Designed miniproteins, single chains, continued (2). Designs and how they scored, part 31

Each design is a single chain, and the fold is of that chain. pLDDT is the mean over its residues in the fold that is shown.

## One batch from the design tools (miniprotein)

Design m5117
Fold by ESMFold2-Fast:
Structure m5117 (fold): chain A 96 residues (1-96)
Amino acid sequence: LSEELEKEINIAIVAMSLATARVAARNRGDEETAKILSETLDKVIEALENGNYDEAIKILEEGRKKVEETASPELAADIKRIFDNVIKLLKEEKEK
């Protein structure tokens, strides 16, 4: 795959993952966590579109911390797994 196509695929995976987390938060009536996820998504996509993987990882780590502080323990555990998976993906892509 071209580097441009790999970048678009990574952006799509991150976007779908955070969108899934946002739907989970909304379905539980947690509008504050849903808002944090929406703001994190907007910022991380902008960083990735600019090729700034370091900033994207930082945004995800900050978003993960905010979710852990605001969400119920069960929702936080589910969302934490999503964040951990996308952070791992971006760290692996940065090494290429």
Scores: mean pLDDT 84

Design m5118
Fold by ESMFold2-Fast:
Structure m5118 (fold): chain A 92 residues (1-92)
Amino acid sequence: VEDAAQGAGSAAGAAVSSGGEAEVEVEGDKVIITLRNAGPGGMAAAIGAAVSTEYGGGEGKVETSGDTVTVTLSGLGEEGAKEAAKAAEQRA
């Protein structure tokens, strides 16, 4: 699921570009990206990452709480989760 890595990187990059922060965590076959002060661009990129992951055969979930957006990408396998996390960390 290469789409998850591109989506994760884009979400993290968009949040940072909007003056926010991105944090990345790996839990097994899941990647959790927490965006703070992401702005509209970060939100759009987070939704894009979830959608791309779903079309790639994984599962994407986006949750919002105040100024925080949490994107959970799952069904990536161990390698896919590591690649997605690396892409997000490179952009954060």
Scores: mean pLDDT 73

Design m5119
Fold by ESMFold2-Fast:
Parts: sequence; C-alpha cells; structure tokens
Structure m5119 (fold): chain A 80 residues (1-80)
Amino acid sequence: MTEADKKARLEELRRRAEAMIRALEALLAGREEEARRILREELGLTDEGVDEVLALDEEELREALAVLRAGLAAADAAAA
C-alpha cells in the first residue's frame, strides 16, 4: 500500500466521521429530517440503520459525538 492510498482512506474516513457528527448534532438540535438525509444520502445507511441511530437517546448521542470528535481530532493531528 502506498502513502497516497493511506492518505486517501484517512480522508474518506474523516469525511464519513464529519457526516456522522453533523447527523448526531442535527438530532440533538431536533432536526430529525436533516439527520435522516445525512445518514441515508451521505453515509448510505439503510432505513433500518437510520432508525437505529434515531433510537439513540440524548446521552448516547452526546457520548457518540464526543468519541467521533476525539477520533477526528486525532486523525487531523496525525495528518498534520
């Protein structure tokens, strides 16, 4: 595997993590329709997968956001 291939995969993972963060933030803000769109259209989740994410309570959403934000920050630091 080339370094370019690794960077491309990290960029794709970063974009997916950013999309998930936006979806979870939309849910916490009560913007369920926006969250459904992001999960379905940008992340390619099935209706069942979307419903699983929407079933998360407020505390679970905050915990998931904290983990994703920490992972994204670590990925950004590794890329710099």
Scores: mean pLDDT 80

Design m5120
Fold by ESMFold2-Fast:
Structure m5120 (fold): chain A 100 residues (1-100)
Amino acid sequence: SLEEEIAQLEEQLKQQPDNWQTWRSLGEAYAAQGQYDKALEYYKKALELNPDDWRTWLNLGLVYYRQGQLEEAREYVKKALELDPESLAAKSALELLEKA
């Protein structure tokens, strides 16, 4: 279950607080629950540890999109595309945001 996944990831963070992938995964889990404020906190921490992770930038942008903050969403999705110009996910997200 998602609750069991979150509990497991939180235990992993206690053991390895510098593992940016665990911070990103917790952000994704909280975003899936609609807990966007927590998702943003965890994504920002993941980016402090690894600012080159295009997927975390994309996920950050999608949370801002869900909150109706379109300018921030575009900025962060563009950052994801800058880091990985071939990302179909980032290209599709940017096209969606440019129509909004």
Scores: mean pLDDT 88

Design m5121
Fold by ESMFold2-Fast:
Structure m5121 (fold): chain A 66 residues (1-66)
Amino acid sequence: GPEAERAAAGAAAAEASGGNPAHARLAIQYFKDGDGERAGLAAAGAAASGGDPAEAQRMGVYGWRT
């Protein structure tokens, strides 16, 4: 569904942006647990921060709410 597509696109975008692919893989694990939206946002945040989990959480919370 749309949630799955968004999560996959988010993870791919995070990796393609030159971020740390390990964090994208972690976000994909959250997606497999049924948190597709948060997984995608976390992956993008982690990539942008170069693997900073605090920034990933910030992006997930703020992006989730918007």
Scores: mean pLDDT 54

Design m5122
Fold by ESMFold2-Fast:
Structure m5122 (fold): chain A 63 residues (1-63)
Amino acid sequence: SSWLENFWNKYREEIDEGVRLIVEGVYNTIKKRAEEKGASEEEKEKLEKEFERLFELTEKEIA
């Protein structure tokens, strides 16, 4: 709707920050659980790269 679009555009920076914090929280939770299960450093680095890529793709699609 035009109202939702106007709201999204008006608070775009705040919304972008909110999405970033959510993605960071999810990443940190998954990483912690993987560490507890004995994930290797290589697996943790791959996880980080995949999340950075997914965040960049999500940000570009929202933009």
Scores: mean pLDDT 74

Design m5123
Fold by ESMFold2-Fast:
Structure m5123 (fold): chain A 71 residues (1-71)
Amino acid sequence: GAETRERILKAAIEVLKKNRMKPISEITTRQIADEAGVSVGTVYRHFRSKRELIFAATYEYAKELYQKLTG
């Protein structure tokens, strides 16, 4: 449910931060699944594609930063 989706989003943000020296194209859904402690199949139950996952993670991170600047 919602808890698993949130865990995947947090893991995606973490993987992006840890892999600053790598092109985003080299970051895999498997790396994000491993970081979240879930299967790749579980990730795809919540996100239709790697693109959707990366977009959602980027949006959530930007939203959090915006709220810290305006709250």
Scores: mean pLDDT 79

Design m5124
Fold by ESMFold2-Fast:
Structure m5124 (fold): chain A 85 residues (1-85)
Amino acid sequence: SALAQLQAALPLLRAAIDEAEARLDEEAKREGMPEEAVELIRRALALAREALDAAEAGDLERALALFEEAAALLREAERLLEEAK
């Protein structure tokens, strides 16, 4: 079933979020990213983790809402990165 396939993928998605968080500090320093953009990315990753927790619990409606909020924060971070020179 689609739900079983999603639940099987959740550990891989969680590992990807953990890797993104681990790399964010080094990449932010290397690229000279604005602190506001870094903060938005951190918040988006936290919401994505909450979305995975909701998906694992079978609350797909909440998971979708949290992923959409995370995507909105990432779009705002992209705008700040574009405006920063």
Scores: mean pLDDT 81

Design m5125
Fold by ESMFold2-Fast:
Structure m5125 (fold): chain A 116 residues (1-116)
Amino acid sequence: SLPPVGAGAPGDAETQERARRLAELAKERVSKIPGVKSVSVAYDAVTDPETGEPLVAVGITVELDEKYKSPEKQQEIADRLVEAVREAFREAGLELVNVAYTVDGNTIHIGAVARP
């Protein structure tokens, strides 16, 4: 499932800025993947309900080129999108806690949560 944007306690300004920069980096990386037609991103700073520690949440919505209509091709590109998100978080020096995606027609929704 996608991590909710704006859910839980709001994070501080530094964590929000880190979330914004990660969303921009993830958008840049996923936009370069063949078959991606458009990318939109949302971000938030949240608090882990179990530890009270700050978390960065990023939601990415990707519209695929109409050539990627088969479920098999959609899964292949979804896996590549998830890997690009993992690499963006790694480049930013953050540890991915969770990443998940959902396919809806020609649209892929990716949710990722990391510790700053």
Scores: mean pLDDT 78

Design m5126
Fold by ESMFold2-Fast:
Structure m5126 (fold): chain A 69 residues (1-69)
Amino acid sequence: MEEEARRLLEKAEELIAEGIRTGDESLFQEAQRLIDEAVKLASELAAQGNFEVTRELLERIRRLRERLA
């Protein structure tokens, strides 16, 4: 689960960078979907008591959302 969340965030970051490079708006939309999936996984980790990992994931999510805005 934490590995999956990290992969989703890494892919979202790559898609944002590629979207900026190519001007393809669909890549930003796909990045948004991956971020939403990572949020769901972070919530699952929080429910299991993995607060430290959850806090780190939420910080990365926050930064990526700021880059999309």
Scores: mean pLDDT 82

Design m5127
Fold by ESMFold2-Fast:
Structure m5127 (fold): chain A 75 residues (1-75)
Amino acid sequence: MLEEAKKKFEEGKKAYGEGNYEEALKYFQESAKLAEKAGDKKLAAESYMGQAFAADKLGNAEEARRYFLKAAELL
């Protein structure tokens, strides 16, 4: 579980760095779900921050705001 969450997080970072924001959002969503299931609040929060940055790049300001708030709640 946790190893899979970390793998998805790294794939999300790679996609974000390459400008593939829709792909990055998907990987960060998968990472957040797996991290929450594993009980890793820090990785889940980092994954929600990744979702927020990806959503912001896609022009989805309301979604980005919701992801930032979710990350803050976990910290």
Scores: mean pLDDT 87

Design m5128
Fold by ESMFold2-Fast:
Structure m5128 (fold): chain A 91 residues (1-91)
Amino acid sequence: GELTEKAKELLREAKELLKEIEEMKEKGDKNLLKIIGLALRAIGLAFEAELLEKEAEKKGDKEAVELAKEAKKLAEEALKKAMELLKEVPE
């Protein structure tokens, strides 16, 4: 369904964001603005996933609910990892 397709897209974006953060960590990239940008993207994805989960629950789309929950979980993990990278940036 339409909500399931949107949830799959959010899940894909959350996975790509996690990969980008992991690649920055592996390379030792301490670009402050880039890390802040990744953190903001993670916040946005988590918010979009929360809204999609609520909409899917109202429509009884159980598949979209589960996919949206997974996307939110990955987006929150991406935010946590981005914040950990931010703490490693020298003043």
Scores: mean pLDDT 85

Design m5129
Fold by ESMFold2-Fast:
Structure m5129 (fold): chain A 91 residues (1-91)
Amino acid sequence: MTAQVSAAITLADGTVIGVTATLEGAERDATGSGTAEYTPLADGQAKLNVTAEVQYDASAAPQTLNLTTTQPALVSTAQTGTAKVGVTVLE
């Protein structure tokens, strides 16, 4: 089934960043946790890479989700952080 992935990332300085994505093959709502790497880029952009483990398939081992986005920079310092991830089945 189609699902929405929502990730809340808390950087080391306390900055919170939200990311959403679409995931195919999810069988249930699930939550998980992981880590994030935040890298400021040129021209006020920043790269965010999130790695988390979530079990959204009832018959499978926990799945590793990798989310990478480039968005306007919220902070100018490269940081690591923690991630809370939710998967919500849409159908």
Scores: mean pLDDT 77

Design m5130
Fold by ESMFold2-Fast:
Structure m5130 (fold): chain A 65 residues (1-65)
Amino acid sequence: SFDEAIEKIILSVKNILKKLGLTDEQIDAVIERVRKLAEELKAQGKSVTEIAREIFREVLRFLQE
């Protein structure tokens, strides 16, 4: 399902951030941000692929701060 696919994307992001050595606090902050983004894009009718792209773009932006 759509929601199942989004949850798998979020779990992948969480695993990547853990491997990069981010703290649980930093990971939780990023996950909160990407969950809100996914909800907003879902409301706009965006596909799973479009939402995944925007999620990874946000993660990359966070890591470059």
Scores: mean pLDDT 85

Design m5131
Fold by ESMFold2-Fast:
Structure m5131 (fold): chain A 60 residues (1-60)
Amino acid sequence: PTTITLSFSDPVKLIAYALQLMGDYPDATLSISGDQLTVTVPNDPEKLAYLEKLQAESAA
């Protein structure tokens, strides 16, 4: 499994992305800690790339 931590400046965006990921990627394990969303995906590099793009957009 691959684990990535996404940082969000807006907690509303963090929650929205977490809910979207639960719907789109049900095999992902999500954990929220403050302004960070930690996502674990079962060896899926496409899901990881998507999450990295979301993190970049949330920071911009």
Scores: mean pLDDT 71

Design m5132
Fold by ESMFold2-Fast:
Structure m5132 (fold): chain A 60 residues (1-60)
Amino acid sequence: SAQDAVVAKNAGDYAAAAAGFEAAAAELRAAPGSGAALQRRRQNAVVAELLAQEMRELAG
């Protein structure tokens, strides 16, 4: 979950944090829906994907 990813990041485990944000983004992208709820999930998925990329860069 995104919470698990934040805990990993705070512990300095950037590889685990990246995997957690990647998983959160995939869940948000897979969720069904339409309208504002779908748009919100898409935006949250983009944020999680960007955080995962940053964590991957920090992990090396």
Scores: mean pLDDT 84

Design m5133
Fold by ESMFold2-Fast:
Structure m5133 (fold): chain A 113 residues (1-113)
Amino acid sequence: AAPLSAEEIREQVRRDARHRLEVERERGRLTETAERILEAIASKEPEEIREFLIETARRLLEEGKATNEEATALALALSVINALEGREPIGTRPPEYASAEENLEIILERLEE
């Protein structure tokens, strides 16, 4: 198939985020942070999403509220933003041997590049 344009990729990402939000909400598996991240991906531009993810990661670290679920959601969001910017999609899964706080610190560093 022909490669998608940047606009088509953005629309596809927004559609997938909306669909995932609906499905996961119905399953009762979304944390408040994961829900807010999916809403941001569905509605915001890549730069605004990046700023939102940076603020969210910093807040979770400062409040000592980092969880593996929140680290996973942020890693997936980082992968999405990297793909939208034409970068390698990395950070899709935190290492099992690292703490949630360590994983969030790594994600924050990559977001601040």
Scores: mean pLDDT 70

Design m5134
Fold by ESMFold2-Fast:
Structure m5134 (fold): chain A 123 residues (1-123)
Amino acid sequence: MDEILEKAYEKAREIAEKLGIPEEVLDAIYEEVAKLWKDPNYVSTVLSPEEQALALAILDSIKNKGGVFPLVADLSAVDALAALIVRLAAEKSGIPDERLIEALREAGVSPKTIAFLELLLSN
């Protein structure tokens, strides 16, 4: 497993536990993100086309220091990946955006990563 993906999963898991997201949902989302990280041509059966397009845009921005989401260039790859994984898992679990943002703040996620996630939830 890529070291960045492993660290992102650990951070996402801590936040997901605070949100009450089932481990099975988090793991399913993580596996899909990990597949897209390795192969951008992978077609997910778990993510919607819109969720997959968002994931690919963020993953490309992390790998290439910018792109579609310029704010990702200012984030650590681990924080950006963890935020993506938690956002997708929270959506599948029916967690309200408001509760997601509060759990991220409580988990000590950086203000820049929270601002990035708020941007993703607004657009």
Scores: mean pLDDT 74

Design m5135
Fold by ESMFold2-Fast:
Structure m5135 (fold): chain A 95 residues (1-95)
Amino acid sequence: LSPEERRLLILLEAEVTMLEMQLYISKKTGEEEKGLEVIGKAVRKAIRFMEENPLVPKELVELYRELLRAVEAGDIERAEELLRELSELLRKLLE
């Protein structure tokens, strides 16, 4: 990985960690719909950025798109699972 690619993956990993925390807070406070809205906005922005960068692995883009679908469907359990899968993939790509 180039230093620029590595920096991008680290920033995405940090964002996924923040989104996991946001979802955890939303589940604990009963504000699940608001939490999913915040996650959806962040995910849409990430997808647009990744579509402009051909060096991003397709499997990462596909997981983000699947996460967006789960968020738009209001499927909080699937969104939580996909955030975990994104975290694992990003960790593996950074090894």
Scores: mean pLDDT 84

Design m5136
Fold by ESMFold2-Fast:
Formats: C-alpha cells, structure tokens, sequence
Structure m5136 (fold): chain A 71 residues (1-71)
C-alpha cells in the first residue's frame, strides 16, 4: 500500500477516467461508474500521500464529477 507514489496513483486515476469515458460512449454505464469509483479512491490516496498535488487532483476530480453527472 505504501509502495505507490502519489504520481503513480494520479496517473492511474487518469487512465480510469479515460476508461470510464470510453465505457460511457459504448453505453456501458455500469463499467463507467465502476471506473469512476476506482478513480476517486486513487485520488483520495494520492492526496493523503502528497497534499502538494492538490491543484492537479482537484482538476481531475472535477472531470470525474462532471462525467458522473452525465451517467
């Protein structure tokens, strides 16, 4: 658990957001919601590891929240 850097967690959350966008475009809303849930968990872990990334994490969270509102 402590072996993951905040940057790696942030990058993984970004990939999950892209996966959610693709799933939504394919009409797989369940897969989209699952990816967004996982992305939120990774962003929370990244914030705990490196609060200096707050600006980048908040921008990605806004994108996640916008997509969730469309589902």
Amino acid sequence: LEERSAGVLYSAAGVLLIAAEVSRDLGDLEAARESLRAARELLAAAMEKDPSMREELERLLERIERLEAEL
Scores: mean pLDDT 81

Design m5137
Fold by ESMFold2-Fast:
Structure m5137 (fold): chain A 92 residues (1-92)
Amino acid sequence: SKQLEDKAKQVQKKAKEGGRSVKIEIKGDEVKIEVSGLSAVSITGLALYLIGLELDGAEVKIEIEGDTLKIEVGGLSEAQMLELLEAIESLV
């Protein structure tokens, strides 16, 4: 979706302007996100959001490497993917 690709670019731009790093890949019903420089509060809020998605049937994988979170979410509708990107945008 062009809307999802445009939102991903907006999130990545906002993060860069804030001195943070975000990389987003979208493929089918999957979103992969790498994000660094989040506060503990932001990490906690994101984790709770992702738990909500998993309870709604999404497949969630999280890896932590130093200060970088690597997040993979599958089984999402386009609306859920957009909401996930908007959640990330609010944290960067």
Scores: mean pLDDT 83

Design m5138
Fold by ESMFold2-Fast:
Structure m5138 (fold): chain A 64 residues (1-64)
Amino acid sequence: MSEEEKELLKKVADAKNEQERNDYLGLLVMRRVKKEGIDPSDPSFAERVRELVAEIEKEIEKLK
């Protein structure tokens, strides 16, 4: 995991309100989508975004 991804994951975990959490979560999801090379027009895009959100939530749980 890159330093930027680690910082975003920590910011999601440490967020003080829903708006802040959603902003950092969105940035982290978009970074992972870009890294995997998934096109937003691909029919699997929405499903993969959902899977990435679940993976990030599990990573946050491990940080606690």
Scores: mean pLDDT 77

Design m5139
Fold by ESMFold2-Fast:
Structure m5139 (fold): chain A 109 residues (1-109)
Amino acid sequence: APATVTAGLRIELEDPSQAEKAAKLVEEAIRETAREFGAEVSINVRVDKEKGIVTVGVTITAPSAEQARDVALRMFERAIEKLKQAGIKIKKATLTLTVPGEAPVTYEF
């Protein structure tokens, strides 16, 4: 059966005024990565404009847990790359990946 994993991205920006633009670019990166890998995704985006924080929850369904994990990591990498290419300064970025039956793992940029 396909495996479903949950990925939580949290991106803190140096410039809070860029938060909406950053959220759009992160969502685009997630959708592009999902299409590339043929993964099904559900996306929830929250923006704290005052603090410049973008929080994205993604549920990823793929043929295996390993593939879903690889897709999550590729989404994170692509999101960071798009933000950098847009000239958006990142203060901190984290990916928390939750695979069923495993402890959550956090990756920091």
Scores: mean pLDDT 87

Design m5140
Fold by ESMFold2-Fast:
Structure m5140 (fold): chain A 70 residues (1-70)
Amino acid sequence: DAEKKALEEKIKQLERDIKLNDESIETLDEFISKMADNPELVARYTRAKEQLEKARENLLKQKEELEKKL
């Protein structure tokens, strides 16, 4: 079934996107820790992290919706 294969490929892509998003969040956490003496940079990276965390939640929701179709 071509449709099932397409869904499986989309799920794999979402899994890769989630992993990359998680790695980006970890990188931002490291930068926040290293720049703790600069409040402006901490605030900027914290906002970037919040955006990535929201994106991660959206990716997880999309994956769950696609998995329900299998």
Scores: mean pLDDT 85

Design m5141
Fold by ESMFold2-Fast:
Structure m5141 (fold): chain A 118 residues (1-118)
Amino acid sequence: MIRVSGSFTVEVDVPPGARVTATLTVKAEGMRVVNASLALVADGKQLGTASGTGEPGQEITLTVSADVPEAKVIAAGTVEAESEKPGGRVTMTLTITVEADGEVRTVTHKGQELVAEA
């Protein structure tokens, strides 16, 4: 059994009264996602979490939304995946949308690809 794990974070500054939505998309090819999680944190406080699992070839989408005061917001994505054969891969994409005063700002970050090696 080959097991891979990865995590990455995206930080954004938010204006007063902003609504923040973080979306983590996990695509696993040739690997089973044992655990995927998304957390949204501001000023050291966890605002929300989501988690999921997936079969090989499935795409997992996790979404967390919160209203935040003026603060730096951190969206943290993690994944654990397994395969019985080498060559499987997992990709993570984290999108943060900040909505304030009728304006929408979106930041998209791609995490490092995780590869099951022999």
Scores: mean pLDDT 80

Design m5142
Fold by ESMFold2-Fast:
Formats: C-alpha cells, sequence, structure tokens
Structure m5142 (fold): chain A 55 residues (1-55)
C-alpha cells in the first residue's frame, strides 16, 4: 500500500468519524463540533504517522 493510499484512506476515515459524531450529537454547538473535529483529525494524523513508520 502506498503512502498516498494510506493518506487518502485516513482522510476518508477522518471525515466519516466526524460525520458519525455529528449524527450522534445533533444538538452539538458549532464550537463543540469544531473542537471534536480537531481532536479526531489529531488522532488520525498520529495513526497515519504510525502506519507510515510501520510500512
Amino acid sequence: MSKEELETQMAKDTLAEIRKWQAANPDASREQLQQKAHEIAKRKQKELEELLKKQ
């Protein structure tokens, strides 16, 4: 699997997690959504770095 394929997959996973969280929390404020999106993106970036190091 190429680095580009991993990056693309992680980007898709990040968006899916954000959308899933938003659907589960329809009353969440814009600030809560932005904060959660930032947290998800940070976790996914760390996972991507670990996957790239592994391969």
Scores: mean pLDDT 79

Design m5143
Fold by ESMFold2-Fast:
Structure m5143 (fold): chain A 82 residues (1-82)
Amino acid sequence: AVATVVIVAEDREAALAGAGGGAAGAAAAGAESSGTLTVADGRATATLRVYGPDRAAAEGGAEGAREGARRAGARVEEERIE
């Protein structure tokens, strides 16, 4: 299963910190992740994809990612699990 977590911040540096915190949180929950960063005028968005062997693992990884991103000062705008 795959969870997608969308992290938003004021600038590229904050988004990178948020994405790093999110990836660390996912890892702490035992999940692998990959990320993409997009910067648009006045806003930076990082999208983390969190991979788990089943839905519960992907949900746990996404929860870790959300908490890691928030501790790094970023906001989580969207989360979905497929």
Scores: mean pLDDT 78

Design m5144
Fold by ESMFold2-Fast:
Formats: structure tokens, sequence, C-alpha cells
Structure m5144 (fold): chain A 60 residues (1-60)
């Protein structure tokens, strides 16, 4: 399904640290009806953003 493809693209973007694309693909997956997986992915994106922000702060 298109939702599954968008989930895959979001996960790939997240893995590469491209949070902007990861969020865009999650939103497209939600529009395609893949609500459960999109919600979980959105949570993971948020956690990864916070993790990297904390690491950046610790570096200073």
Amino acid sequence: SMGERYVELSEESLRRGDFESAVEYVRKAEEAGDTERSRELFRRIGEEVLRRAREEDERR
C-alpha cells in the first residue's frame, strides 16, 4: 500500500537524520490510512530529535 511505502521512506529519512523528510512522510502515511504505524513513527521521530538535542547540549 502507499501507506506502507511512506512508512518505509519515513524510517529511512529518520535513519539518515533527515527529520524534515521523516515528518513529511509520516504525515503522508497517515493520510493514506496507516494510522497506527504513523503514530508510532511520529513518536520515534520526536524521541530522536530530543536525543540529538540533548547530545548537542552535552557537547558544550
Scores: mean pLDDT 78

Design m5145
Fold by ESMFold2-Fast:
Structure m5145 (fold): chain A 98 residues (1-98)
Amino acid sequence: MEKYRRKMVESGAEVGMSVMLASSLAIASKDPALQQQLRDKAKRINDLGNKAVELYKKGAELSEKDEKEAEKLVEEGEKLTEEAKRIGEEALKLYDAA
């Protein structure tokens, strides 16, 4: 239970930093097309982060009944968190290329 809650908090922090980065780059952009692409990336990061949190919550609930299923849900949540971070890096590269 405690371990799964910690994973959820850590994932939330990483996703939050990626959303903040993409959103800040959108505000800093003077190109309307680039600004929209950066806002779309921020939304995608947030959507993936919300799905990861739901998977971690389900994992925590199942941890006492089915540890193997709980671990699979955590692994899926971690994959979504890594995808969110990757999109954040893409946002930075997109801004730097402009």
Scores: mean pLDDT 82

Design m5146
Fold by ESMFold2-Fast:
Structure m5146 (fold): chain A 78 residues (1-78)
Amino acid sequence: SEEERRKRFEDWKAEIDKLRAQLKAEGKSNEEIIAEVFARTAVEISLETGDLKPEQVEEERERLKEAILNAFKRIESR
């Protein structure tokens, strides 16, 4: 329903805010925080759409995080 989708979106936003605060408390860089948040969000969307199997979650999350961090490294090196 419309109400269920809105609640899920609000819950997701709260989870992301909590994750950002946790990673910052752990001493992660802004780049690491962005990479982790994006990777987890993308994986969650792919699970919901059926584009990703549950057993592939950890590998895909790590792949996306590494790709984003490598992109930041390349941008800084130009």
Scores: mean pLDDT 80

Design m5147
Fold by ESMFold2-Fast:
Formats: sequence, structure tokens, C-alpha cells
Structure m5147 (fold): chain A 93 residues (1-93)
Amino acid sequence: MDEEINTALAILQLAVAKNAVLKGKATPEEVRRMLETAASLIPDPALAENVRRAGERVAELVEKGDYETAAKQLDELIDAVRAGDPERAAAVA
């Protein structure tokens, strides 16, 4: 039950990151921090680690100015967290 609340909060953090990226307002450092925060809320340690690792890839896309691909990767992470699927999250990292 607390795990479900924490998972929902992780999804909200990823959605906030996506919105910031789409608006061109997120720095690479902010994206890393937001995904680290989301990962800390995920009860599944494998899923949490893969989300944290994906944060580095998403931050790299933001650094390159590829906001559209970064947002698509964040959508994939949201789906992975919602499904409880570490393998899907690993595909982003």
C-alpha cells in the first residue's frame, strides 16, 4: 500500500521531468536529479537502478537538444514503472 503510493509519486516525478523537457526548461543536471528522486521512490530495486541509469541517457539527450527523443524515453520509463517492468526500463538505459 505504501509501495503503491511511492510508485505513483515516482510516476509523477517522471511526468514532471517530461513536461520540463518538452518545454525546453530542464537542464541535464535537473533531469538526472529528477530521475534519481523517482528511482529512490521505486520499491523494486532492479527497476529503481534501471530508472537511475536511464537518467544519464535522458540527460545526454537533453544536453544534445534532442528534447523530443528525451520525452519519448521518459514516456517509456513511465510505462515501465507503471507496469513494474525492470526490463522495459533497461531498454531506455
Scores: mean pLDDT 84

Design m5148
Fold by ESMFold2-Fast:
Structure m5148 (fold): chain A 56 residues (1-56)
Amino acid sequence: SADELVREGGRAGAAGRWDEAIRHFQQALELDPNNSAARMGLKYAQQRREEALAAL
């Protein structure tokens, strides 16, 4: 379900695995385009990935 994918995205994000988090949130939005948690999670994970790449 979309809610399960949001939870998996959150777990990946908590582990610093931003690419995995992004994929889970994108999949959640494919199932439920109006899922606010998935939209917020995707935006946050994308920003964190950009910051991590800029630090390399």
Scores: mean pLDDT 85

Design m5149
Fold by ESMFold2-Fast:
Structure m5149 (fold): chain A 82 residues (1-82)
Amino acid sequence: SMATVEKARELIEEAKKLIEEGNYEEAFEKLLEAVGLILELLKKGEFDLAAPLILELRKIYNSLSKEEKDKLSERIEEFTLK
């Protein structure tokens, strides 16, 4: 739904600000919540709504240091495998 998209986008923008502040732990919590909403969109077949959010997450991931990428990747894998 559009409400789900708006919430996911809000969380992504909040995470960006937290990353700029060096608050990676809180930023990653916001990103994981956004991932959960994106998975909800995918489960509903709303691929056109999910795709731009996935692209934005990819941009954030690619901007991180290797250490922070590894931490975020591990947390996403743990979240999605449950």
Scores: mean pLDDT 83

Design m5150
Fold by ESMFold2-Fast:
Structure m5150 (fold): chain A 93 residues (1-93)
Amino acid sequence: LVEEARKLIDEGLALYQEDDPKAIDYFKKAIELARKAKDLALEAAAYGGLGEYYEKQGDLEKAKEYYKKAAKLAEKAGLDENKKIFEEKIKKL
């Protein structure tokens, strides 16, 4: 589950680099697997990927929504630096 979710995030990031909307499906599947594994850090990373995808597409409202979810999950996971990164991205949208 954890390894599969991580691979999906990596593949989703590669698709995001190519502006391929399949990145959305990869990140969403990673979220499902991260939740099943109860891995808040992986769930935050996958939501962060969705935020970056929508930011690159110019959908700033969806980017903000996903970055907020990522920040909350990072906070719950005790990942203070990751939380700050997502909050900073939200401020710049």
Scores: mean pLDDT 85

